# Designs tried in a protein design run: designed miniproteins, single chains, continued (5). Part 78

Each design is a single chain, and the fold is of that chain. pLDDT is the mean over its residues in the fold that is shown.

## One batch from the design tools (miniprotein)

Design m18711
Fold by ESMFold2-Fast:
Order: structure tokens, then C-alpha cells, then sequence
Structure m18711 (fold): chain A 97 residues (1-97)
């Protein structure tokens, strides 16, 4: 069901975020070197929640997965670690769909 797909994608996205948290913090700190570790961590977590929300909402609205992928990768093109995570989450969504 759509609800089971959404739940699994959210669970997977949170797991991938956890596995890449240190790399994401470093990526954010390179762009914003004046941020504290705590501020960088909070920004990473907030950004990840927004990305997952965009994916879930797009799925709910029937937006093609390929369109969601292209839009998100363009939005985060200057953040290679975030882009890598987006690709992994979208790949999981494609497997479940």
C-alpha cells in the first residue's frame, strides 16, 4: 500500500541519515565554517526532514519519481553528500514502487 511505502521510505531515509551524519556535518561546516558542531547537526537534521517530506508529499500527489529525483538533485547540487543520500532514498522508493 502507499502508506506502507511511505513508512518504509521514511524509515530507510532516517537510517541512511544516521549512517552519514558525520559526513553531512562536515559538508555543512565546509560551506558555513562559523557554525558550531551543534548548529551544523541541527541544520543537517532539519534539511533531511524537509527532503523526506518533499519525497513523501510528492509520492502522495502522484509526482513521477524521476521528476522528484531531478528536482531534489538540482536543489542540492552543491552538496555531494546530501545528493548521495537523496539518490539512495529515491533508489529505495523505486524498489518499493
Amino acid sequence: SLEEIKKEVEKYGKEVLKENLEELIEEVKKKYPKLTEEQARSLVEATSEVILEVIINGLEQGVPIETLKKKLLEAYKDYPTISKIIEKVIEKLEELS
Scores: mean pLDDT 84

Design m18712
Fold by ESMFold2-Fast:
Structure m18712 (fold): chain A 64 residues (1-64)
Amino acid sequence: SPLERLEELLKEAKEEINKAKTQDEIDTIVLRYVDQLASVESDPELLRRAVTELHKEAEKKLAE
């Protein structure tokens, strides 16, 4: 389902963010996955929530 694809991309994005060693790497990963999320989700509210979750994971990693 579209929701399963969205959840799979979020899981993959979070794994890549957690492997990143620099802020620049995290920024690059976030930009790439925001584009991929937008390609699979046409609902603007669901997309916004997914992007917000991705940004929260990046913020958490940067706070480490």
Scores: mean pLDDT 82

Design m18713
Fold by ESMFold2-Fast:
Formats: structure tokens, sequence, C-alpha cells
Structure m18713 (fold): chain A 84 residues (1-84)
């Protein structure tokens, strides 16, 4: 199921972004910080592509709401990690 595969990839990419951000916070080297931000930027591009594809795959308002809730949950968990 393409929808489930994309949701799984989105969750994995979100977790990877959190890991890169934690590395960014623990690095005092500006060059390493720049490289980590560039990698996070690439993850953001892929995440946006996945979200766009997920929206195209939803056929009903119920499917759209379910997918949107899942995305919001991932983003909220990510924000909590960033603020911790």
Amino acid sequence: DRLKELLKELEELSQKRVELYKQYLNTNDPEKQKQLLLEMGKLNDRIFEIVAELMRLTKTEEEYEEVNKFIQKILLEEEKEFNS
C-alpha cells in the first residue's frame, strides 16, 4: 500500500531530522553545523514531496483527515524533541 509506505518513510525521515538537529546542537564547529543544516534541508525537500503525494493519494475527506492527523502527530513529536 503506497499510502502506508509513504507514512512510514515520513516517520523515518522525521526521526532522522531530529537526530541531525541534536547533532547540530552538540556541535560547536560552524562548518559541521552548516553541513548538518544542508542535510536537514534535503530531508525537508523529501518530506514536502511525500506530504504532497500523500494528499494526492487521499480519495475521501476521511482519508485526508486521517493522513493529516498522522502528519500533525509526527510534526508535534518533532517539535517537542527540538524544544527538549
Scores: mean pLDDT 83

Design m18714
Fold by ESMFold2-Fast:
Structure m18714 (fold): chain A 100 residues (1-100)
Amino acid sequence: MSEKEKLIASIERGIEVLERDVDTLVAHVEKHDPALAAEFRARMDALLAQLRALLEQAKTASDSQVPAIQAQVQALVGQMLALARELLEALEARGFTLPE
């Protein structure tokens, strides 16, 4: 696979997995704190929308643009991981157990 093809495949797979994981986590949190679940979902949905936009950009990008798109994807994934960690730390501090 070319680096561009690898990037596209990685983003597509990441979106699919993240959407499922977010739905599962939100459903778990919602039963204890509906407001926290709603805020987390809204913030994650906004980041997922940006990731989908980067996927479409990657499909039409020239090879010279691939490193810049990859850097944007890495930054965005970092934001999503930070948001998930904030939620996990909040839940752990409250004594909640997360689904596997």
Scores: mean pLDDT 80

Design m18715
Fold by ESMFold2-Fast:
Structure m18715 (fold): chain A 86 residues (1-86)
Amino acid sequence: GAEEALAAVEEALRLLETAPLPEDDRRRLREALERAREALRRGDLAAALEHLTEALRVALESGRAPQGLLDALLEARAAVSDALAA
């Protein structure tokens, strides 16, 4: 649900701080994740899903995101998708 998605977003933000990513990719990922976190906090699951999809796109296109960060992003998106389907 939304609580699980929020926890996964917070984990992704923590992992991002030490991820070996170019500064521009790190900044874009942080912005997308912060927007997803804000959307989740206000209950806007649709906006959260859009921001998490953008975060995943940036991470995958960078080619340098560690697997732990990718896993956290995938978990967050799955949790939001499940909450929207409920």
Scores: mean pLDDT 87

Design m18716
Fold by ESMFold2-Fast:
Structure m18716 (fold): chain A 106 residues (1-106)
Amino acid sequence: SKDELIQRMKSIIKELEELIKKETDPLKKAELELILAQMKRLLELVQRHKDVLPLSVIQRALQDAEEALKLAKEMLKETDDTKAVNKGIGAVLILIGAEIDLQLHS
């Protein structure tokens, strides 16, 4: 159901918030905060347009949110600053793409 997908997105947001609280590197923390802001915006759009969005579109948004979380976790494991930043940027770009997909179907 759409409500189950929304609950899964909320779970991803809570996991990101936990990662931010534990992170001590200011660059990685800033990247996580940008990812969190984009993910919260994505959830807001899904909730706002829930009644008109096809289930498949919400499912794609969840898959993009899951991929962004995966990139965020990989960023946190990187010891090279350039590789870390590139993974953070990658996560943000995926979420921006997901937002555009939602807007085209709302």
Scores: mean pLDDT 89

Design m18717
Fold by ESMFold2-Fast:
Structure m18717 (fold): chain A 61 residues (1-61)
Amino acid sequence: SDADLKKDAVAYLTSKGYSQDVAAEAADMFVRGYSLNPVSAEDLRKRRNADLKVIAHHVAS
């Protein structure tokens, strides 16, 4: 579910040292983007972490 994807994304980003606010915003942006352009579960897993880092860096800037 989108809620589970967001929860996992937030947990990942906070584990990488991003603040809860940055992590939540980046996760929300990622999930919205995924809903518009769905990919396979394997591709989602592979790209999720890289895409989340880029989005979080942008949000934190």
Scores: mean pLDDT 74

Design m18718
Fold by ESMFold2-Fast:
Structure m18718 (fold): chain A 67 residues (1-67)
Amino acid sequence: MEELKERTERAEEDAKELRKLASEDPKLLSEVEEAFKAAEESTPEEKLRIYETMRAALEQKKKELES
């Protein structure tokens, strides 16, 4: 029922959070930057999937930082 744009914007915000946390991790940062480039060149549906994947990575990174 939510528009694809609204879901993509929320997932993109989580992806930007991951990018900030990745600033001290060169491997993760390069993967995040590559994912952002892929999202810019993708269809709206693929863009959402890419950002949702980054969202899952953000949750994992937060768990590691709370250890």
Scores: mean pLDDT 77

Design m18719
Fold by ESMFold2-Fast:
Structure m18719 (fold): chain A 79 residues (1-79)
Amino acid sequence: MRAFWERVAANLERALAAAPADDPRLAELHGLLGGSYEQIGRLAEAAEAYRRALDLLERRLGPDHPALQPVRDRLAALE
């Protein structure tokens, strides 16, 4: 299963590299990338991706939106 998550991470890295800074998908892509890195044991990169996803979601949805909690929980587990 590691190879599967490595392919997912590579595809997400490529999508992020091609995305403009104002792409509405950035928060979702960073969150998915964090999950992929977590699955392959790249915990430092996973934490960085989750932090970026959380920052983008807070700016878009506000600090009390329920969509933030799963990302906060995952990030806290890696710290």
Scores: mean pLDDT 79

Design m18720
Fold by ESMFold2-Fast:
Structure m18720 (fold): chain A 101 residues (1-101)
Amino acid sequence: SLDADIDAALAQPTLEDAARRIVELVRRYGRDAVARALFARFMRAQTPEEQRRLAILAMLTGSRVVGAHLLLLMHAEGLNPAEITVEASKLARKLGIRPER
């Protein structure tokens, strides 16, 4: 299932390895489905470290709808949206992800 595959991706030891798995899941399940699953986990996250990791991975999916909601919630939760966006962009460049039209 998508949820089991997301949980397996999030269990990866590094953010970069998790990001590689998330990119594979976007290709398999679609951008918005993967982004919504990550967003649901962001809403349930108990620590700032887990919220930051989930926010970066959700932004990495390129889902515009989830990205817009996430920016608003990141500000409310005390995260820095600019920092999260920069880190997601760095990961996208490192993994060779092109911004889609």
Scores: mean pLDDT 83

Design m18721
Fold by ESMFold2-Fast:
Structure m18721 (fold): chain A 53 residues (1-53)
Amino acid sequence: SIKLELELLVLTIVLGSSRWLAERVPDNQETKDAAQATRAEVDRIRQQVKQAQ
């Protein structure tokens, strides 16, 4: 679906930003948790995109 393709692009940008922030404040557990959760969400959407093709 087009919606899933766009969502994947948005989440990819968010993931990049989260990684940058996590590097800036690496001792902040909340930031690490946020980056981990964002990565898992990107993977989930990516699988849905593959199924939708």
Scores: mean pLDDT 69

Design m18722
Fold by ESMFold2-Fast:
Structure m18722 (fold): chain A 100 residues (1-100)
Amino acid sequence: SKDEELLEKIKKLEDMINSGGVDLEYYKEKLEKGLEQMLKNNSSKIDIAELYLFLGLIYEKLGDNEKALEYYEKALKLLEDEPELEKTKKLLREKIEKLK
């Protein structure tokens, strides 16, 4: 399912950032540029929410909890009408509550 595909991508990114296998600042800048492009191109809500969620994970790892919370809330807002993404929305709610 789309939900399971997104959750697998999330887990893979979390594993990579926790292992130290990525330059977090470089990856963050790349995702921010991708987000700007997707917003200009009127990309799908799911694709934009995926980038918001990934940015949330990276900012959380960098210790910027305010930015992480902002991106998780933006992702959840975009997905609020998507019934097939219940597990991803649950994960976002859990991340948001932990950072409040």
Scores: mean pLDDT 85

Design m18723
Fold by ESMFold2-Fast:
Structure m18723 (fold): chain A 87 residues (1-87)
Amino acid sequence: EEHRQAALEAADRMEEILTEAGIKSLAKNARLGMRQAVEDGDVDAVRRIGDSAIEGAKQYLGEEAEKVVEEIRRLTDEIVAHVEAMR
């Protein structure tokens, strides 16, 4: 429960970061996909959605993407760790 809740909160933080960067559609899609992957316990899906969010941020922000990409990568790794810790 605690790890599941922490993973879902990290997915919500990913939406916040992408929304603040101005990518509202990507933010909503990344959150929904991440929450579903967490509920499914699917680490591969978490990584795939994280990679898609990184690619989307790079395409939208170009050279300004570095900090957003770093935060998405960090949150994706955090979500993976929580999903792997769920028993």
Scores: mean pLDDT 84

Design m18724
Fold by ESMFold2-Fast:
Structure m18724 (fold): chain A 65 residues (1-65)
Amino acid sequence: MSESYPASSPPSSTSLSFPALVLVFDENGNPLAGRVVNNLAEYQATAAEFSARYPAGTLVVAPAV
């Protein structure tokens, strides 16, 4: 019932180097979750998961290398 087309659009202004560390902080700056990602697809999946679990959280990305 839902159809997907390839979403290979480049990130608008994200110049990420991989591996990268993705962190989520609450509204008070406390760390909620973190995960190392090895490519853009993993980053997008992790960001979507964290946004779903922590909708009021702030997503922060740092290079892991």
Scores: mean pLDDT 72

Design m18725
Fold by ESMFold2-Fast:
Formats: sequence, structure tokens, C-alpha cells
Structure m18725 (fold): chain A 99 residues (1-99)
Amino acid sequence: SPSDQELIDEIEKEDDLLTALRQLAALALKVKDPELLERIRALIVKKTGLSDAQVAELEAVSDEELEEKALKTKPEDEKALIELYTAIAVRAIAENLAA
């Protein structure tokens, strides 16, 4: 089975933004290694083109806001899913790096 590092390398090659962000969110939730978390964060920034201000806004999203967004997001709304998985990933990284 692939290591977390090998999974990050494969996601870097993924051209579909939604697929890449869904996979990065899943990794961000389980990975505890600070070096790998920083790699995941850098890859999210690279794939999304988000500014530092936009990343900070996503890091500040509450559990309640994130849950509400997840419940309201339709499986056909690719833009909303991209925003949702980006928020999940960035917030999980911030929480895991603070631990």
C-alpha cells in the first residue's frame, strides 16, 4: 500500500481539481507529521491559487459553518464541493499543526 508521502506525490499529478482536493482533505484529516502537513498545505495553495488572506479566512471557519456547508452542498455543485474540500483540508492542517 502507498505511504502518505507517495499519496501526496500522486495527488500532485492529479489534473482534476475536485478529485485532488477531495484526496488532500482526506489526507489532512489523518496525517499528523508536520512536514507532510506543510506539503499538503503548499499543494492546496498551488492547485487552488488562493492568497494568504483567503487561506486565513478558511482556517477561521467554525465546525458549525463547515457542517452546515457540507449539508447544503449538492453532489452536482462542483464549485461548492471544491470550496468545501479546500476548507476541510486547510482547517484540518491548521488544527493538526497546532497540536
Scores: mean pLDDT 84

Design m18726
Fold by ESMFold2-Fast:
Structure m18726 (fold): chain A 99 residues (1-99)
Amino acid sequence: SFKKRAEELAEQLRKQAEALRTLAPKQLEAGKITEEEYEKLLKAAELLEEAAEKLLKAESEEEALEIIEKLIKELQKIFGLSDEEREESLELLKEFLKE
């Protein structure tokens, strides 16, 4: 069911957010990223957690897809992803939710 898929995806998004919050300070301290890149990673983690929380409250597959589409668009803005990269990411996530 989509509800189980949405819960599984929410868990994965939360794990990614935690990984980013753990990795970003270490990368900054090691001089591997700039302060601007650090802030972008923290913002991405925040967006991933917000999307996860919304997915757990989603009542339909259509609502879940809208949450994911908004998440990917915001990540595109933060990281300057191409429209092709955005579309590929959306298709992978849509396929995950459809099963």
Scores: mean pLDDT 79

Design m18727
Fold by ESMFold2-Fast:
Structure m18727 (fold): chain A 80 residues (1-80)
Amino acid sequence: SLDELKAELEAVIAELEAYRKTASPEDQKILDRSIETARKLLAEAEAETDPQKQRFLLETAIGVATLTLAVLRVFDKLEA
């Protein structure tokens, strides 16, 4: 359901916010942008009247936020 997708997006945003607390200053900048983008997409989805477009926006936001978190975790392990 749309409510389940919203809950999933909020959970991913909470994970980004939790990761931010121990992140480097450089990773915090990336996380801040990702959190802002996810929040904007959530707000856009809530304003949308077409359920198909709402689903697309929520799924896209979840995907992008999840990928950002995964990429940062990989780079944290690789260090350079």
Scores: mean pLDDT 83

Design m18728
Fold by ESMFold2-Fast:
Structure m18728 (fold): chain A 79 residues (1-79)
Amino acid sequence: SLQEQADIVRKMFAKTAEEALKNAEEIIKESDDPERLLAGLAVLYASMGFTEIAEKLLELARKRFPDSPYVRAAEAALK
């Protein structure tokens, strides 16, 4: 049924979101430009229709880099 398909898709997206957040923490630790990479990943996931993942990545970026112009630009793009 359509309802069962929607449930499966939501569960898959939830797992992908957890993995994306773990990968984002590694990017923050290892990258020379974590602000731009996190903002870029949020916009990329949003453009693919994965709005929940994009929002979680943006929340992480806001907490770590609250005054970042890249994070602000990503927020505007996700309107």
Scores: mean pLDDT 76

Design m18729
Fold by ESMFold2-Fast:
Structure m18729 (fold): chain A 68 residues (1-68)
Amino acid sequence: SLPSEEEMEGYALEIKAAVTLAIAQSKGNEEAVKYAREALDLVNADPTSPEALKRARELIKKAEEILE
C-alpha cells in the first residue's frame, strides 16, 4: 500500500530538512543549522499536521535563504 498524500508530503519535507541540515552543518552556519533542525524536529513530531508541515516549509526556506 502507498502512503497517504499527507504522509508523502511529510516524508518529502523530512528528507529536505535532513539534507538542508547536512549542508548547513558542512558550511558551519549555526543559524541555518538551527532552522533546519527545528524543521526536522517538527516533521518528526507531527508528520501529518498541516500546521506543522507549513511551519517546517517556512523554516527550511529560511535555512536555504541563509545558505545562499
Scores: mean pLDDT 82

Design m18730
Fold by ESMFold2-Fast:
Structure m18730 (fold): chain A 78 residues (1-78)
Amino acid sequence: LTPAQFAELYRAFNAYLASRGLPPVSRAAFRAVVQDYLDFHKLSPQQLLDLFRADPERTMEELADFYDPLGYIVRGLA
């Protein structure tokens, strides 16, 4: 990913979290989420960007699973 493409994904992810009443994540935390997602699905960064452009909402939902895999933060249980 270029810095501009990463910034686009990062802003979309924080906007998604805000829509769920969650605080924003740091760029470092977001990089970890992206890396976990790519490693799990065996995708390239370019393939993630292609998925985001095709369906931004679904892509953010899938990334949120790696941010909070047990749903504890989203459910207010942690």
Scores: mean pLDDT 78

Design m18731
Fold by ESMFold2-Fast:
Structure m18731 (fold): chain A 68 residues (1-68)
Amino acid sequence: SMEEIEKKKEEALKEIEEAVKTLDKESASRHILQVLAEFLAFLESLGLSQEEIDKELAELTKEIQKIL
């Protein structure tokens, strides 16, 4: 559901914000890639269309750029 996607995005952003604050740049970058991979896998598990997956990934990436 959209509510589950929103909650997952909020959890991902919080995890990325913590990583950026606590880890060095290299470790933070690796962690961000892992979080993005987990989010992609989550969206695929929901059976979403490629268009919807691309939209949700773009929105999460935009929010990540705001905290970097």
Scores: mean pLDDT 85

Design m18732
Fold by ESMFold2-Fast:
Structure m18732 (fold): chain A 88 residues (1-88)
Amino acid sequence: GPGLELLKEKLDQAIAQQQALYDQAAADFGEDSPFVKQIKANLAEIQKLAKEALTTPPSKSTISKIENILKQIDQIVADNQAALAALQ
């Protein structure tokens, strides 16, 4: 079914949002800022987690793993947004 396509769309949106956040933070604070370096590291982790989720076949045994990966991505996104808000 279209579940894998919907998952890919959600992951692509999360990656695009974090890339935009990185680009803006690098412009505002500079690439050598510890905060900007952390966003870059978090973006790489999101990309890694997204690849793992997309390459894990959905099944009764793997659905919890996929759901846990999505929760991890959502948490990283939320943490980056909160960190940026605290600096402004």
Scores: mean pLDDT 78

Design m18733
Fold by ESMFold2-Fast:
Structure m18733 (fold): chain A 70 residues (1-70)
Amino acid sequence: SDEEAARLLEELAKATEREEKERLAQEFISMVPESVRAEVERLLQEFLESTDPEEQERLLLKAYLLFADA
């Protein structure tokens, strides 16, 4: 659902532990249509490797837009 997807991304943005971020990212990916899943996986992998808060926010927004437009 849109509400669950938005909640997962909010939790992802607030998470500090790597393991928690990976778990939340995988939960979001499981909700994403197969047609955009590979692109979302790439964006979330970049999010996990990023240390820049502005880049992290941009990547999460892109992931959400791909989900919403699918």
Scores: mean pLDDT 82

Design m18734
Fold by ESMFold2-Fast:
Structure m18734 (fold): chain A 112 residues (1-112)
Amino acid sequence: MTLAGLIRLAESRPLSDEQLSQLNQLILQLIEENKSLAKEQNLSDQIIQALNQLESLGQQAYQLRDQRLMAEIGRTVLEIHSQLLANSDESDILQFLQQAVQQAQQRLQAAQ
């Protein structure tokens, strides 16, 4: 199963525990890949920090079994991956990441 496929499933129906675990693992793998690409492109430490925050938020979403939030984080990391491969402007990448981190933090706080 691809990350994009699991995101679409998470948006349309309840996922099994195995599918949630796989979605979590694919999100973590792509965050690591994005960190490697950002470092290879000599992007700022702020991007690495934001990716680390997104990783922590993704783990919290998984612990809560919030598949919608996991799907949104998955879409964010896919979009960042596309922007990094396209050599997009660093400020645009950082702004998008910081906005996604803030939105995920607000949703997790509202769920408490």
Scores: mean pLDDT 88

Design m18735
Fold by ESMFold2-Fast:
Structure m18735 (fold): chain A 85 residues (1-85)
Amino acid sequence: SAAAEREKQLEHAIEQTEKLIEELKKAGAPQEVIDYLEKALEALKEGKFEEAKLYVMYASLALLEARKDKEGVEEAKAILKKNLE
């Protein structure tokens, strides 16, 4: 059913977001990045996929802004992509 598929997608998105937060905390990401991802997680728990997607985008932008060197930016992107698969 559509409801069961939506619930499965929601559970998967929540798990992926929680893993992303954990990996970024271990990588020493700025608190602003973590704050946006926690807002995304809250939105997902409320079933607000579009709002969650927007917060993930803001987290990505904040992470890019915080990293000044090319190597740091590439490592940050790799972590983000890995946990959004």
Scores: mean pLDDT 75

Design m18736
Fold by ESMFold2-Fast:
Structure m18736 (fold): chain A 100 residues (1-100)
Amino acid sequence: MKELEDIFNKLFEKYGLTEEQRKRALEIYRYLLENPDAKPEDLPDPSLAVGPPFILAVALYYYEKRKKEPVDAAELAERYGIPQGVIEKIVKDIEELKGE
């Protein structure tokens, strides 16, 4: 149960996130889990819809959600303005950090 938190911390360290950016990424990630159809404008703070914390949060959301139901990385890429290849690369980084 500490496994996800350890992976998140290793991922954030790999991408050079500060402690504040890590907290922001986790806040966005949790919001997306509770609001799967949310657009960037639906976020509690629209300033959260930019930069590495947002990109990592969307990739983490895709990684977890895809295990339970079909979700299209291309649809998330279009919705959030993130290149699909960036989402897919971060997902591969998560899989490597888990030992596959």
Scores: mean pLDDT 76

Design m18737
Fold by ESMFold2-Fast:
Structure m18737 (fold): chain A 86 residues (1-86)
Amino acid sequence: MSELEKLKKELEKKREEAIDRLARQFHGYFPEIDPEELRKLIRELYEKGLSVEQIADELAKHFGLTPEQREILRRLLEEFEEWLKS
């Protein structure tokens, strides 16, 4: 039966939904940051196996984030990772 395929698809969907939510929340705080670009980069960096700290650093470099914006993003990434583990 396709139960394993369904589970894999559900996990992929949950990951994409979590990334979309994170990107839109960050855009809500900082409208200048494109949520589509943020979503794509988070997905790419996460798939490469980077840590939350490394992802936050790369995104801060890419978007020219302030230390305060980077810290907010890092906390959102930690919540995202914790949600995926549950």
Scores: mean pLDDT 77

Design m18738
Fold by ESMFold2-Fast:
Structure m18738 (fold): chain A 98 residues (1-98)
Amino acid sequence: MDMEEAREVLEEAKKLLEEEAKQLKEKYPKGAEAIEEGKKRAIELLEKGLKEAKSVEEMKELMKRALAEAIEGVRRALELDGALTEEDRADADRTLAG
């Protein structure tokens, strides 16, 4: 893989992250914020790779880190969709107000 091919892969990854995040936010609305944060961090890493990376290996490393951030966002969203109850929200609000 040359640097031009690596840049093309990073640009495609940015597009896929935007599309997947949109779909996942519709599927897991309670986790929408976590998905958006993961996407934002992933895209920031991909943009850093496009602007600052001096080798294919640096671009691959930033792409791996971007993927990890995206996966973490989805994992957090799944936890929020399955675990957060009305009672948990009420308890948090009471703690902040008292």
Scores: mean pLDDT 74

Design m18739
Fold by ESMFold2-Fast:
Structure m18739 (fold): chain A 82 residues (1-82)
Amino acid sequence: SLAADRQQAVQEAVEAARWLARNEDRLSDQQLRDAARAIADAVQLTGQRFGEEAAQQVADAVLETLRREGAERTVAAVEAAL
């Protein structure tokens, strides 16, 4: 269903955000920018498939996850890419 596909998109984005947060100190600035761009592209694709509310839900879930993990550098990169 569309609702299940939307929820899966949120979960996949959150898992990617957790991986980035846990590996932040091991990533170059360029790798972090590339990963942030990939997240922004996933948010845009979610908006195209499920509407702007779904895109905002994915963006919010990613940023909340990164902030909870204390990944300030990744938060800044993702906010700049969004």
Scores: mean pLDDT 84

Design m18740
Fold by ESMFold2-Fast:
Structure m18740 (fold): chain A 90 residues (1-90)
Amino acid sequence: SEELKKEVENLIKEARALATTPEMQAKVDELERKYKNAKTEEDLKEILEQARSLVNEARKKRLEDMLKKYREINAPKEVIESLEKALKYL
């Protein structure tokens, strides 16, 4: 459980670092509140899953923003396809 707590805390810190929008920051704040109120190992496991999901969501948004920008500047097709593939496997 101490190891699980450390993993949850590390993922929340990663999600915080990746949260560049007010909506994402609000989701991290909610997750931190849930973590502080966690009473059981089952609570921690649910929060762990939510934290992993939020990190993946933040990574996806970053790739989407990058893809939009690269399309706008007419980046090479190979670069665009690489980003689309990365987004598909998130």
Scores: mean pLDDT 85

Design m18741
Fold by ESMFold2-Fast:
Structure m18741 (fold): chain A 79 residues (1-79)
Amino acid sequence: VPSIDEIEEKIVKLVKEKKFDEAARYLVGLLQFYHLLGLEKRINEIIKKIPKEYQKDLYEAALKVARGLSREVVEKYLG
């Protein structure tokens, strides 16, 4: 089982490879997990690790897979 830090690193690598749909699946799950644990600072930290030029593409991909609470979190932090 990968650590949380390994999941964050995988998201950043997938984004740099322009695999936005795959990156979004990991990101949406991670953001929902952090939100449920009250780790809002960790959400801001992972988003800051994403290169600015890719944030729009990642946001659009995340909106395709995010539903309910996870969609609200994605819109709050990436929108």
Scores: mean pLDDT 84

Design m18742
Fold by ESMFold2-Fast:
Structure m18742 (fold): chain A 85 residues (1-85)
Amino acid sequence: SRLEELEKLPVSEALRRVLEEEMELRSKKTGKPVTEEHYKKMEEIVKEVEESLSEEEQRILVEALVRRLEGTPVEEVDAFYREAL
């Protein structure tokens, strides 16, 4: 399971991996390459999440992002995130 592999990583690295996969998936669908600016924005998001959320809340966010990445509807992902927090 993607979640089981991510649980083995530090939470910040798990978050980076999910965001990176999402960027790659968009790149494949749009034909637009992932740029250095995308990676910089990713690091800004990771830093903001680390400053705003506990480690437990960060793990919940990673699971929510995995569900979104795997095709779960946005409304259902939002409901999961709201209920888990």
Scores: mean pLDDT 79

Design m18743
Fold by ESMFold2-Fast:
Structure m18743 (fold): chain A 68 residues (1-68)
Amino acid sequence: MQREAATAALAELARRLKERESEDEVAEAIAEELARQGVALTPEMARALLLSGAASQAALAKAAYLQK
C-alpha cells in the first residue's frame, strides 16, 4: 500500500463525511478506489486508515477552537 494513496483516501473520506455524514458509504467508496489501483482493501481496512487520521484532525480542531 502506497503512503500517498492512503493519504489521499483519508482526505477524500474527510471531505465526503462533511457532505454525506455516512462513514460506511465513504469507506466502501475508498476501498473500491484503492482496489482499482491494485490494492485489495475492505471497507473495514479503509475505516482503520480513517481512524489513524482522526487523531491529527482532532488536534487541529482543538487548536482552532482555542482561538474563540
Scores: mean pLDDT 56

Design m18744
Fold by ESMFold2-Fast:
Structure m18744 (fold): chain A 67 residues (1-67)
Amino acid sequence: TREIENTGGTHGFTIDADLVITSVAPDSSLKEAQVGDRVVGVNGKPVTSAAEVDRTGSGSVLTIEPA
């Protein structure tokens, strides 16, 4: 797993209903994540929906599981 600081919400990337990253923009804060990686946590807590990721503020840490 990898922890990446998010600049807020899903700006510059998209995730599907299974929390799998489906796109990453070159200027995204998640540029080190890859398509196929899964979002498994926010600020050390498990997440189960894309809406929970969308509610994150600037400086929140996303836990990413590589594909």
Scores: mean pLDDT 73

Design m18745
Fold by ESMFold2-Fast:
Order: structure tokens, then sequence, then C-alpha cells
Structure m18745 (fold): chain A 66 residues (1-66)
């Protein structure tokens, strides 16, 4: 259940928008800590370098929503 390329792009964009909307803006390290993944994993997903599972995407999206 890996996300399609279109879905992965939406996830990456949403992560960026949510981080930028926070005051102060959320760091990749803070998002990674909240999601229970490595900072490098978040960085790779945002840059489109790594395939993302639906489960991992949901965890990261929940982290940026909090």
Amino acid sequence: HMLSLSEAKVVGRTIKERRDAADPPLSLAEVAARAGVSEQTVRDIVSGKRPVSLETARRILAAVAA
C-alpha cells in the first residue's frame, strides 16, 4: 500500500505548508520526533527521493497537524 506519485506529491506539499504555517515554523527534526521516524526520512519524503507508505504518510501528517 505505497502511495502513488501524485499522492506522494500532495503529502510532501501538505507537510511543507503545515510546517510553514506553524509559529514558529516546525523543524524537520520536530516533525520526525512527533511521527516516530528519522529526520532523514521526513527530508527524503519532502524532496521526493523516497517512496512513502500510507501508514508513514498518515503519521507525518498527524505530526504536522498537532
Scores: mean pLDDT 75

